# Designs tried in a protein design run: designed miniproteins, single chains, continued (3). Part 63

Each design is a single chain, and the fold is of that chain. pLDDT is the mean over its residues in the fold that is shown.

## One batch from the design tools (miniprotein)

Design m10080
Fold by ESMFold2-Fast:
Structure m10080 (fold): chain A 78 residues (1-78)
Amino acid sequence: SKAEQIVNATVQAVREGADPVAAARAAADELLRLVERGELSKEEAIEALQTLRDRLIALGADPEEIQRVYDEAVERLE
């Protein structure tokens, strides 16, 4: 899915030295735009955000900062 592609691309960018928080925020914004356009369900966006959060934390990103990005994105989904 487009959501899986966004998550995979974001995780790869972080592996290549991108800032995890900035990358997570950009990915969250893209997922939210897809939901707004009706191209992605709210449920699929939440699953993608959860996968992104878990994978970035596993790569050594700050869990508190990444959790905040996740919480802010989920709040915007209702």
Scores: mean pLDDT 90

Design m10081
Fold by ESMFold2-Fast:
Structure m10081 (fold): chain A 85 residues (1-85)
Amino acid sequence: SALGKELLEAARNGDLERVRELLATPGADVNAQDEYGFTPLHLAVSNGHDEIVELLLATPGTDPNAQDTVYGYTAEDIMNGISLL
């Protein structure tokens, strides 16, 4: 969805206010996945956006164990220091 794409982009770019706005929007999927299966949480963790990571983990329905389709890594794996090669 358009909302899912915007949420992924905001999480990747560190736009905390935009993430907060999108999560408050009806129909926003907190677990939206890009073409590689990366969720907003994956992208926030990978890019070091700690405030967005905390916001997403506090959001009901966030799945920290969702796996990407390329490597099979979770956002928690990345948080624990697994390198994407």
Scores: mean pLDDT 78

Design m10082
Fold by ESMFold2-Fast:
Structure m10082 (fold): chain A 69 residues (1-69)
Amino acid sequence: SMEEEEKIKEAEKLYEEGLKAFEEGKLEEAEELFKKARELLSEVLGENHPKTIEPDVMLGLIDIIRALE
């Protein structure tokens, strides 16, 4: 459906923005972007889809980095 296609495209954009924020050290912005991407992808593709797992892995990395600070 168009709604599913739009959600996937939005999530892909959010994920790319999150990667940029992460590389710039903007961990709070990156976390928000990855969470939004994961929520959209989880709704359409499910929790175990490779595209959904990617932002989830990045959120885990952010948690580790914050625990080291």
Scores: mean pLDDT 85

Design m10083
Fold by ESMFold2-Fast:
Structure m10083 (fold): chain A 151 residues (1-151)
Amino acid sequence: DVLPKLYDPDPAVREEAVERIRELARVDPEGVLRELMRALRNDIRTADYQARALEAVLRADPSLAPRVLPLLVFMVEITDGRNADALYTLSRLVLALIDGAPEELKKYPEELRVILERLREYLEKYGDELPPEVLEAIREAIARLEELLAS
């Protein structure tokens, strides 16, 4: 019952949840990923904790990164470009994938290009409508995707 604690109103409880997920991921990274993927939410308040939990799983087993990619591609294709919660969460999860499993992601350039092109489109079309923190997260995700695809 650690995954619901990622969404707790208390940031201290969310921090403890990330650490507990890190411990569980060292024992059963695939099982933790399966449950985490079902628990992911478009929520700017908890996006950083969700991303840190995902990164911890991928650092334990980078080979699991391709299992996350289809969900992120799906999310970026269906997201309304004005949905701040969705765009912030998506951007932080993209960064978690790159930080957790960069070498595995290089094997999937087509999927990474779809995410990159959509994030660029959102920034171009909705940059004046999105909060500064969301814009910064999108810009960071774009920069890191461009760097990864160039290597």
Scores: mean pLDDT 90

Design m10084
Fold by ESMFold2-Fast:
Structure m10084 (fold): chain A 121 residues (1-121)
Amino acid sequence: DEKDENGRTPLHIAAERGEVEEVRELLENGADVNAKDKNGRTPLHLAAELPNEENGVEVVRVLLEYGADVNAKDKNGRTPLHLAAASKSSVSDEVVKVLLEYGADENAKDDNGLTPEDLRN
């Protein structure tokens, strides 16, 4: 998987855009579902941070079905659940629910000692 200047793979970009069909095609062709960008973020981190209002929940599900690490930590110790909890997206609550269904750790602490719940307000 070729990375851009930010260390992002095509899968990172497709996940961020909510492009479900492209996400599936890339994963079927052997894309690394757990590839990390320069910030230590996986495609699942990007899908959870700013979920696409139309397809963001489905992208999160597809990534998890293909073995995305639901508890992967970025360079700040944040999991996808931390980013979803901090999100202002209209579908962020559904993304949180899906992450929890796949075993996201509600008690995970980032590098500031904050849990996902601490980021909700």
Scores: mean pLDDT 86

Design m10085
Fold by ESMFold2-Fast:
Structure m10085 (fold): chain A 60 residues (1-60)
Amino acid sequence: GKLIARALVDVPAASPYILALKKGDIVEVLKEVDDDWVLARSLSTGKTGYVPKSALEVLE
């Protein structure tokens, strides 16, 4: 299945490359970029961007 994660904290829109999230938002993890960052898609907005791995709880 798809790799699904939940935002543990709010993630601000600090740059155009960062996926802004609210705590509790559900994302699909598309790719692990490095040890600290993933490329994810918001299931609420359909937008994609980079998210710190530490901000996410993997659900499946």
Scores: mean pLDDT 84

Design m10086
Fold by ESMFold2-Fast:
Structure m10086 (fold): chain A 87 residues (1-87)
Amino acid sequence: ADENGETELHRAAREGDLERVEKLLAEGADVNAQDIYGRTPLHLAAENITPENKETKERIIKVLIEHGADLNAKDDLGRTPLDLYNA
């Protein structure tokens, strides 16, 4: 984790790097790790979805859920990943 508590899985999910997400999960990365803002990798996958990254981000969301991502995890603002997806 870096100074913000971000794991490599947080960064891969934010960047839309599906291959890296799958590799990190296969290596035993904590799917529910929280950064300093209470955000999980699923929060970062669900935010900043654009037309260009939508397909990849939705696949990452599915992969994270299949690996036990907590759909009800709340960040420091009380937002779940679904709240960010719908924003």
Scores: mean pLDDT 82

Design m10087
Fold by ESMFold2-Fast:
Structure m10087 (fold): chain A 153 residues (1-153)
Amino acid sequence: MKPVKILILGATPEFFDQTLPALKELMENEGIELIIHTAPEYKEYIEEKVKKANLKNVTITTDVGKLEDMINESDIVIIHAGPAAIYEYLELYKEAKEKGSKTLVIGLGRETLDPEIAEKLKEAGVDKLLPTPISEEEFKKTLLEAIKKYRES
């Protein structure tokens, strides 16, 4: 089975707690390599959760200098970010897409984002928007659909 590289941009403890059960199940069944980008203050929390869940093929980073490379390397990108960081992530994604990178993008926080940010996500070519708090069932369904679409391309 072809492995799928998934990048999560701007992971918070709350986001990771809500998505971890679905990610764990999908990683066991779907052959996923997971890259988690998070803020320095959240790194230890996320590392401990990954260790306790016994997840394999997970890289955790706080390095903003390699975001473009990570986006280009990834098959699926999940963007979860507040207003201050979202514009930087969108510009990096847009640059990667213009270079011909085939990346499916899932935008998170539709219900908590201001209308301007939601519009910019769609303009940047984000394929799916999910509201927060995240339903485990909706997240799992959306990610499975993205994995299937990627494997069929």
Scores: mean pLDDT 75

Design m10088
Fold by ESMFold2-Fast:
Structure m10088 (fold): chain A 60 residues (1-60)
Amino acid sequence: AIARAVEDYTAKTPEELSLKKGELVEILEAFEDGKLLVRSLETGKEGIVPSSVLELVEEI
């Protein structure tokens, strides 16, 4: 599934990914605590982000 960042996010730990508002990511895994493992479609980097900073989209 493809999602878009609704706001800028700064990584809080080394395992998290920083995102800019409007950045598109692929959701790879969903965790019980509301965190997602994602891959940036712009950079190819993977990391964990809170689900609250993403919205699901089907198109770019």
Scores: mean pLDDT 79

Design m10089
Fold by ESMFold2-Fast:
Structure m10089 (fold): chain A 102 residues (1-102)
Amino acid sequence: MSELGKQLLEAARNGDVEKVRELLAKPETDVNAVDESSLFKPTPLHEAARYGHVEIVEVLLEAGADVNAKDSLGLTPLDWAKIFGHEEIVEVLEKAGAVDTL
C-alpha cells in the first residue's frame, strides 16, 4: 500500500474531510486503496461508511471510489453502513448504484 493510500484510509476513518480532499487532489492517490494491515481489508469508502462520515462518502464517490468494492468478508460499503446504522449513508450509496449482500 502507498503512503498516500494509508493516509487516505486514516483520514476517511477519522472524519478528516479536509485531509481527504487534499489527498484526492494528488493524482497518485488511489481512491480505492485497500488497508492491507487490516484483517478485513477495507477501502476508504468502507471506513467512511462504517464511521458515519457522510461528507467523506460523497467526496470519495465524486473522486471515483468503487461503490461496490468488497472487503475480505465480501461486504460492500453499503453493507457496512447498514450494519453500523448510518441511514443517511445508506441512502447516498443506494443513489450512487450500491448493491448490498445482506
Scores: mean pLDDT 85

Design m10090
Fold by ESMFold2-Fast:
Structure m10090 (fold): chain A 91 residues (1-91)
Amino acid sequence: EEEKRRELEREIDEGVAEVVRAVFNTVLARAERYLAAGDYARARALLDDGIATAQRILDWGRRNGNQAVVRAAQDVLARLRAARAAVDAAE
């Protein structure tokens, strides 16, 4: 019973991490579409909002000891920052 609870908690943590990655993959794809359309202002705004949100998720994961969410947030932050730099380079 206790073992099932710990397993469920781990599955929930990994499930939340997967949702975090999926949501930010959608944000990145939308930013890439704006960039391809020459809409640098919308791409920049979306990526800046994404970075701020991912930083809050990272802080939440650290406070709650959710290492799966910490890893996911670090991964998406790196990708968002790279995309943001690409917008600046294209403009």
Scores: mean pLDDT 84

Design m10091
Fold by ESMFold2-Fast:
Structure m10091 (fold): chain A 98 residues (1-98)
Amino acid sequence: LVEAARNKDLETLLANVNEKDSAGLTPLHLAAAAGDLEMAKKLVEAGADKNAKDDYGSTAAHLAAQAGHLDVAEALGLDLDAKDDKGRTARDLYEESL
């Protein structure tokens, strides 16, 4: 869980909005998975790539949907029809979580 109160150097995250961790996750992936709409909006405003894929071909929309936060993906205007490496969309992952 990314706690907004524990901003891991917000300036560093905003300066490196498209930087991937060891799993290929960007800050936008983490904010979307956490349901942190405010952080995700700030990252998008700072130039975050909405279509960035992790090591499994998953976008921020996929991680938000898998976590039950499809509303966050919709609010950010993320591509809900993008497919991961297994051919699944964010909507497919959301339905599997129900």
Scores: mean pLDDT 75

Design m10092
Fold by ESMFold2-Fast:
Structure m10092 (fold): chain A 139 residues (1-139)
Amino acid sequence: KNGADVNAQDLKGYTPLHLAARAGHLEIVEVLLKNGADVNAQDLKGDTPLHLAARAGHLEIVEVLLKYGADVNPQPPANAPADVQSNPGQDIFGYTPLHLAAIAGHDEIVEVLLKHGADVNAQDKFGKTALDLALKKKV
């Protein structure tokens, strides 16, 4: 009578939905969402499945997550530089899914996120928008 917990978290706070979204497993993403997966679950860095799909370049998964109510403007849990942010290599502070798509060069995902109300003026800790990051990759 006990079903598997679709929202179980690993040591990094990843749910099955985070892992499926990162890996590009569209059909698994849809099955997880249909079975009550939290579309806005945050890992230990504050990343949602939408952050991971946007960074990985999985356009169709980004669209499915948004259709299931993924927050296009998720706030990172550590908006203050205190606490976990003193760990080197954790340069995810202030990044939205839009920033991650732009850094990775996924222009079509950038457009989809903007169409769903992503804040084009959102700034990372260096005052850079997603457009600033995209322009630095442009020839």
Scores: mean pLDDT 73

Design m10093
Fold by ESMFold2-Fast:
Structure m10093 (fold): chain A 81 residues (1-81)
Amino acid sequence: SADEIVEVLEEALRELEADPSTPAWLRQLMREMLEGMRHHRTLETARHVITLLESLLPLLSPASAAKVRRMVARLRELVEA
């Protein structure tokens, strides 16, 4: 369901926001994304956030990029099902 996908995405965003290796501007962006999801819990919003996460991959450390890549792959599978 959309709520399950949104919940998984919110957990992933919270983990990235809590990561001390994440630069301050990315933490701010993650907080803004979480707030947006809070008001618009839809599959369309989830798709937009997934696309944003993919766009951040080149800016992340190898460890963070691997984690985000796995999360994005799983979330895309759930959204496309």
Scores: mean pLDDT 75

Design m10094
Fold by ESMFold2-Fast:
Structure m10094 (fold): chain A 65 residues (1-65)
Amino acid sequence: MRVYTAVAVEDYEATEPDELSLKKGDRLAVEGDPSSEWVHATNLETGESGLVPSSYLEIVGEEVL
């Protein structure tokens, strides 16, 4: 799958166990299509993964690793 590097532009608190909490400035790896309303991401600061609203993210690069 394509992986995109993103930065959280706002804090987000997960309300469900499958959601990811974010702090403004956190770096994330976004899996799949970043244009979806909700994306599956891994927070590179904490190692946690989950669903996050794409509107809280700024895509800063595409990684092929």
Scores: mean pLDDT 77

Design m10095
Fold by ESMFold2-Fast:
Structure m10095 (fold): chain A 57 residues (1-57)
Amino acid sequence: EPPLSRRERAAAASALLGGHSHRTVADTVGLSPATVSRAVRQLRAAGISPEEAAGAV
């Protein structure tokens, strides 16, 4: 399983912080909604907080 890029982690953080759909975040960052969904899943599995993921930007 490939590691998340900084852009993927930022997109996942935005989705996890609430107020944003995966589609909206994906469109804003230039990723697919499926990529955002997978990034959110990987961050949760790794135990990374949304704040830590956002700080990676």
Scores: mean pLDDT 69

Design m10096
Fold by ESMFold2-Fast:
Structure m10096 (fold): chain A 97 residues (1-97)
Amino acid sequence: GTPLHEAALAGDVERVKELLAAGADVNARDEYGLTPLHLAARSGHLEVVELLLEAGADVNARDLFGDTPLSYAVLSGHEEIVELLLKAGADESLVRR
């Protein structure tokens, strides 16, 4: 992953802000097709999710398994992140049952 993947996974808000200001690719994909938004949503980092969405993160990005950030938020029980992603245009039809 990129430094932005690491910061998003860790919930490091200040590092996320620094990297985005420096021109980090908000939609960069790692070896599994995960974006920083997938990692923040999975880990429950609400403020990082907000920052990534404001920076133009693809709310419907799919990893190599077809899972979206919304899928990870739902699976992990992060209700506030689920609501935020839905408000940002996340497609519920893409969530695996």
Scores: mean pLDDT 89

Design m10097
Fold by ESMFold2-Fast:
Structure m10097 (fold): chain A 152 residues (1-152)
Amino acid sequence: SMVRELLEKLESFHLGMPVTLPEHFVEVPEDAKSVIGLVLRGLQLLLEGRYEEAAKDFEEAAKITKDKELQARALAYAGLSYLLAGRLEEAAENFRKASEIYEELGREELARLYRALALLAEGRYEAADELAATLSPLGQEILALVRELLER
């Protein structure tokens, strides 16, 4: 699926290495309350097309974590989940928050990626394209896939 390809590219971008997601995650609790449990369930829900439920799990993970990098990553996935749910304002807000945290962490290319995704969610396609041109080929591929999902 296009969502699976997008998630694999995003994980590869976050980790700086090629990532292939499992076909299904090993048993994720339905009542996940830990940060990692919420993230894993959110990823599974996202792959299942349950976007609104995925967004809630990622937002809760971002709220309860004390790890700034995990907070930024969870906010980024919440933004993606809202985007796929057609909730553009919530998507833009979560992507902007993720970008700000990545900037604070010195993760400049991740900050620019999520700023560009926020611009896409806001319908600011020209500004997003200008920022996309400053990204690595993988970052550009991620933005192209997200734009295709928005434009259908």
Scores: mean pLDDT 83

Design m10098
Fold by ESMFold2-Fast:
Structure m10098 (fold): chain A 62 residues (1-62)
Amino acid sequence: MNKVDENGLTELHKAAMRGDLEKVKELIEKGADVNQKDKAGYTALDLAERAGNEEIVELLKK
């Protein structure tokens, strides 16, 4: 169920970039792979850090 787009972005990557904390929580609860890398080698955590989404960064640190 890890559908990726043309850039290797999962739904979790996109939610982390958007700052959608509720969607990130939902996806993790549904078993999303938090260690999945996009085509540039970034995880959802890396993208959240770059976007400045501190609450999502804390959540993804486990």
Scores: mean pLDDT 77

Design m10099
Fold by ESMFold2-Fast:
Structure m10099 (fold): chain A 150 residues (1-150)
Amino acid sequence: AAPRVGLLLVLVVPEEVEEKRPEKVAHLEELLRRLGERLAAHLRERGFEVLLAPEILRTIDEALAAARAFVAQGADALVVVLASLSDNPRGDEVVQALGELAAQAGVPLVVFRIDVEEDASFEEIEQRFEDALGIALVKVDELVARFRAA
């Protein structure tokens, strides 16, 4: 069977920032969705099945629930793209919790972080997502190579 990757798209925003900047949050969700679609296509082209939640994951509990569901569906690896708006310690909490879950399940975890300043322009945000996609493609190719070497 094709190796199966659970792809988690996580957006963490402080509640006060989300209330003040809903248009930036919506823009981040759209960019994260597009990045996730491009990563899923890249993985599928390399012979992987991709498990992807239909919605962006907004909380640690949502991220853990999706990761547990993907592991239960037989994910051989987890890939996390975590975008954050403003300096948010919940991003570190999400990474730690997913790392513990992945270790307990015996599956490799790859994490990409996209940290965006609250006052970043839409152009700066779009550029950071394009830069992050380049890094993510390289790390995903490393994951592909590990499965092919085994």
Scores: mean pLDDT 85

Design m10100
Fold by ESMFold2-Fast:
Structure m10100 (fold): chain A 89 residues (1-89)
Amino acid sequence: SMERTQALFNSFDKDGDGVISAAELKSRLDSSLTDEQVEEMIRMMDKDGDGVISLEEFVAYFDKDGDGTVSGEEFMEVMTDTIVELLSK
């Protein structure tokens, strides 16, 4: 549901400004990730190149089945794959 998607997005958006910054992403994720890995994660989601992640970009990245919402299962699968890719570099 969009409510679930918004709750997931809001868990990263600590400032409530409607976008996710690298600092907010790093604060939510494991402290073992480097600043460079967090910046690469932003680049993977950031289609606009503005250095932040909008709700639309968040949905586009995590919405594996194309239903326009992000389930907890989709979020966990895509996030795990993303972190594994970052840690392998």
Scores: mean pLDDT 74

Design m10101
Fold by ESMFold2-Fast:
Structure m10101 (fold): chain A 91 residues (1-91)
Amino acid sequence: AAAQAEADRLIVKGDKAFLEGNYEEAVKYYEKALELAPDHPRAAGVYTRLGEAYLKLGEYDKAIEYFRKALELDPSNVRARKLLEEAEKKK
């Protein structure tokens, strides 16, 4: 679908921004992607990236919220669980 294809493009842009250290830009792309396709196959991974980006920005409450969403979709996500623990320790 058109929304799915646009979400895919936004996730790619978010990943690029994240890898370049542009966390605020990464957040904007990821949040827009999930608005367009909340049931996207990569949603759990995108929530993990959102949590990680907010953690880098010092936004610990937002980081915790997104890591919990990632774990709700994929309870076996070791990265999200480890990063959730780190975010909770910083509060």
Scores: mean pLDDT 86

Design m10102
Fold by ESMFold2-Fast:
Structure m10102 (fold): chain A 65 residues (1-65)
Amino acid sequence: ALKEIREAFKLADKDGDGYVSAAELRHVMTSLGQGSEVDKFLLMIKEGDIDGDGQMNYEEFMKQM
């Protein structure tokens, strides 16, 4: 669900710059017990990452959802 994604972004974005990597999101999703969903979630990030740099501005991601 989008709430789990939002929490993962929040935890990964510890410096508050609004950017997170797929690797950091995978780590926090697994820590939240969402490991079974992480692969699907990473594919969604890849498809949503129009810049192709592997980083996502989570504010922009949440606006697009």
Scores: mean pLDDT 64

Design m10103
Fold by ESMFold2-Fast:
Structure m10103 (fold): chain A 78 residues (1-78)
Amino acid sequence: LAQDENGETELHRAAREGDLERVRELLETASPEERAALLNAQDKNGRTPLHLALEAEHGEIVELLLEHGADTSILPDD
């Protein structure tokens, strides 16, 4: 799982930026294990891609993340 200096994966960035096509590509081309790791990856502030999509109000991305099993019980550090 590739993460940048802030602990963000490509899925974090795509979710924040509203790149629906990239989110779909990342989730649909990943194995079940890779997909789970991407969905549950936390940045340095404990935020998952789902948290970033919600903060950015990208509803279609929120729906895709939830359809693929994003864990809503993971909370940010605050």
Scores: mean pLDDT 76

Design m10104
Fold by ESMFold2-Fast:
Structure m10104 (fold): chain A 55 residues (1-55)
Amino acid sequence: VDPMELARGVAAAVDAGASVRRLAELLGVSPRTLSKLLRAYRAGREPSDGVKRAL
């Protein structure tokens, strides 16, 4: 899955009231990885290679 496409969907869910931790559990990734992905997306930056590999 494209990390930026995933970030867009996750950002929409969080803005609708979903927790990052809950979404991370459903996706099978660490909450830290998902938080880094969202931070990069909201800052207009591409996620680090470490975040991309952890997805």
Scores: mean pLDDT 78

Design m10105
Fold by ESMFold2-Fast:
Structure m10105 (fold): chain A 122 residues (1-122)
Amino acid sequence: SKEEANRLLHAAAYTGDVELVEAIFEENPDIDINAQDENGRTALHWAAYNGHVEVVELLLEKGADINAQDDNGRTPLHWAAYNGHVEVFKLLLEKGADPNAKDNEGRTPIDLALENGLYEVL
């Protein structure tokens, strides 16, 4: 089912399982890559949350919304900054992520990067 495929895609993105992500797209060509879970998070949010660079690249190639906002108003770039994932943060910026998007607390990815000492990306 589409729900089962989307749940599996979120799990694969969370774990960084590139081969499983590829298999899901091959078996489900009409999958909603921007499907949101119970927290409003897409597969791209979860890949960025856990720093899985290769999965982030693959999801973006498949048309993932780089500026999708979860229930906290946070984009994938916010979560890369929050969890200190420098390489994912740089990749998302290179691909056109908005570093000034505000979450529900008024915080930007740049604010979170500064709070977490990610000075090398600034």
Scores: mean pLDDT 91

Design m10106
Fold by ESMFold2-Fast:
Structure m10106 (fold): chain A 70 residues (1-70)
Amino acid sequence: SVGDAVRLMTQGNRARDAGDYEKAIELYERAIEAGKDNPEVRQAALLQLSKVLEEMGDLERAEELRKKAE
């Protein structure tokens, strides 16, 4: 659901702010799944995951997710 995706993204943002990138990735991946039927929510979750991967130095995977987000 959209509500579940938004909640998971908020939790992911908190994990990212705390430097817990593993937890942030898990939460954003769950947000992508929860928001899969809503293109705007799915895009937002994909872009947040991309940003975490870029911060970790995984530029190739970050670019793949940016392209998937459109």
Scores: mean pLDDT 86

Design m10107
Fold by ESMFold2-Fast:
Structure m10107 (fold): chain A 62 residues (1-62)
Amino acid sequence: MKVGDTVKVLYDYTAVQADELTVKAGDLVTVTAVNADGWVQATSLSTGQTGLLPLNYLEPVP
């Protein structure tokens, strides 16, 4: 996974911190940063919101 990739969300995630993103399984997000701690910054294609998501919740889209 790299910056600029569009990836599918695998699981529903509700933001716990103000810098996190709320998403549903099946949503598409564009990766804007990959962190070494297992978190990814991404922009939701459905809402236009940007925030952090756990890397394990994302799958690359073919």
Scores: mean pLDDT 79

Design m10108
Fold by ESMFold2-Fast:
Structure m10108 (fold): chain A 64 residues (1-64)
Amino acid sequence: SLKGSVAVAREDYKGTTPDELDIKKGEKLKILEEVDEEYWKVQSLSTGKTGLVPKRYLEIEELG
């Protein structure tokens, strides 16, 4: 399980639905849940905001 792991944004991502989170390249995010094959629920460590991000935009920095 990746829950509690810290990931870094590989590039900017702009959410297309209200459930998705906007992120900036280099932003650090805590993984809250592996929702499905494509999306992780994450919390930004800089803003505290939570939302869904496609996992392909994220790289694991530290395993939780």
Scores: mean pLDDT 84

Design m10109
Fold by ESMFold2-Fast:
Structure m10109 (fold): chain A 88 residues (1-88)
Amino acid sequence: KPSLLDELYRAAVEGDVERVKELIEQAKKEGIDINAQDLERGGGLTPLHAAARAGNEEIVELLKKYGADPDAVDADGRTAEEIRAERA
């Protein structure tokens, strides 16, 4: 559901590791794809992109452990790793 993904994007940006864990478990329970892009708001961002933009490395690693696709691209063709490089 977009509401769960919206909360996951927010938690990833905020660096709230505990909330990210809870939301990932909820997503598994409900069959929600954590690799789903934010197409409704534009930009094609996944939660992994959101964590990378915020610099929350612990959450980036946590999302990858739970099956986040590190090769997923946003609407501009950027991966989460390229977004991190852009911050440097």
Scores: mean pLDDT 73

Design m10110
Fold by ESMFold2-Fast:
Structure m10110 (fold): chain A 70 residues (1-70)
Amino acid sequence: SVEEAKKEFKEFDKDGDGYISKEELKEYLESRGLSYSDEEVELIIKRFDIDGDGKIDFEEFLKGLGIVDP
């Protein structure tokens, strides 16, 4: 749901800037017990990062999850 996605996004976005950085994504994954390399985290970001700025905004995050609000 959009509500769950918002909650997850805020857990990623530790500094509250409205974007998920590579460092924030890596910290989140580590907090879930998942071990990813910097390259693997970059590949995840590239999957979501439509505008190529190296960060994921909330709209890109929703699209990556396949959430479409009617």
Scores: mean pLDDT 68

Design m10111
Fold by ESMFold2-Fast:
Structure m10111 (fold): chain A 68 residues (1-68)
Amino acid sequence: SHELSDKLFMAIANGEPLEVIEKLIAQGADLSAKSVLGKTPYELALELGRTEQAEFLKKAAEERGQKI
């Protein structure tokens, strides 16, 4: 849902712990979702230097066959 994707983007932007990201992904957050700037969660994490979150998002997307 857009709500889960919005929460995922906010968690990344705020530098929330990896556990928050993991929970949102487990709840079905769309890893292919685009922010208002056209960025995926993975691209946003990379831009903000959230390396651990970016690596986790990439792995989760690969395991689920989703684009990032």
Scores: mean pLDDT 82

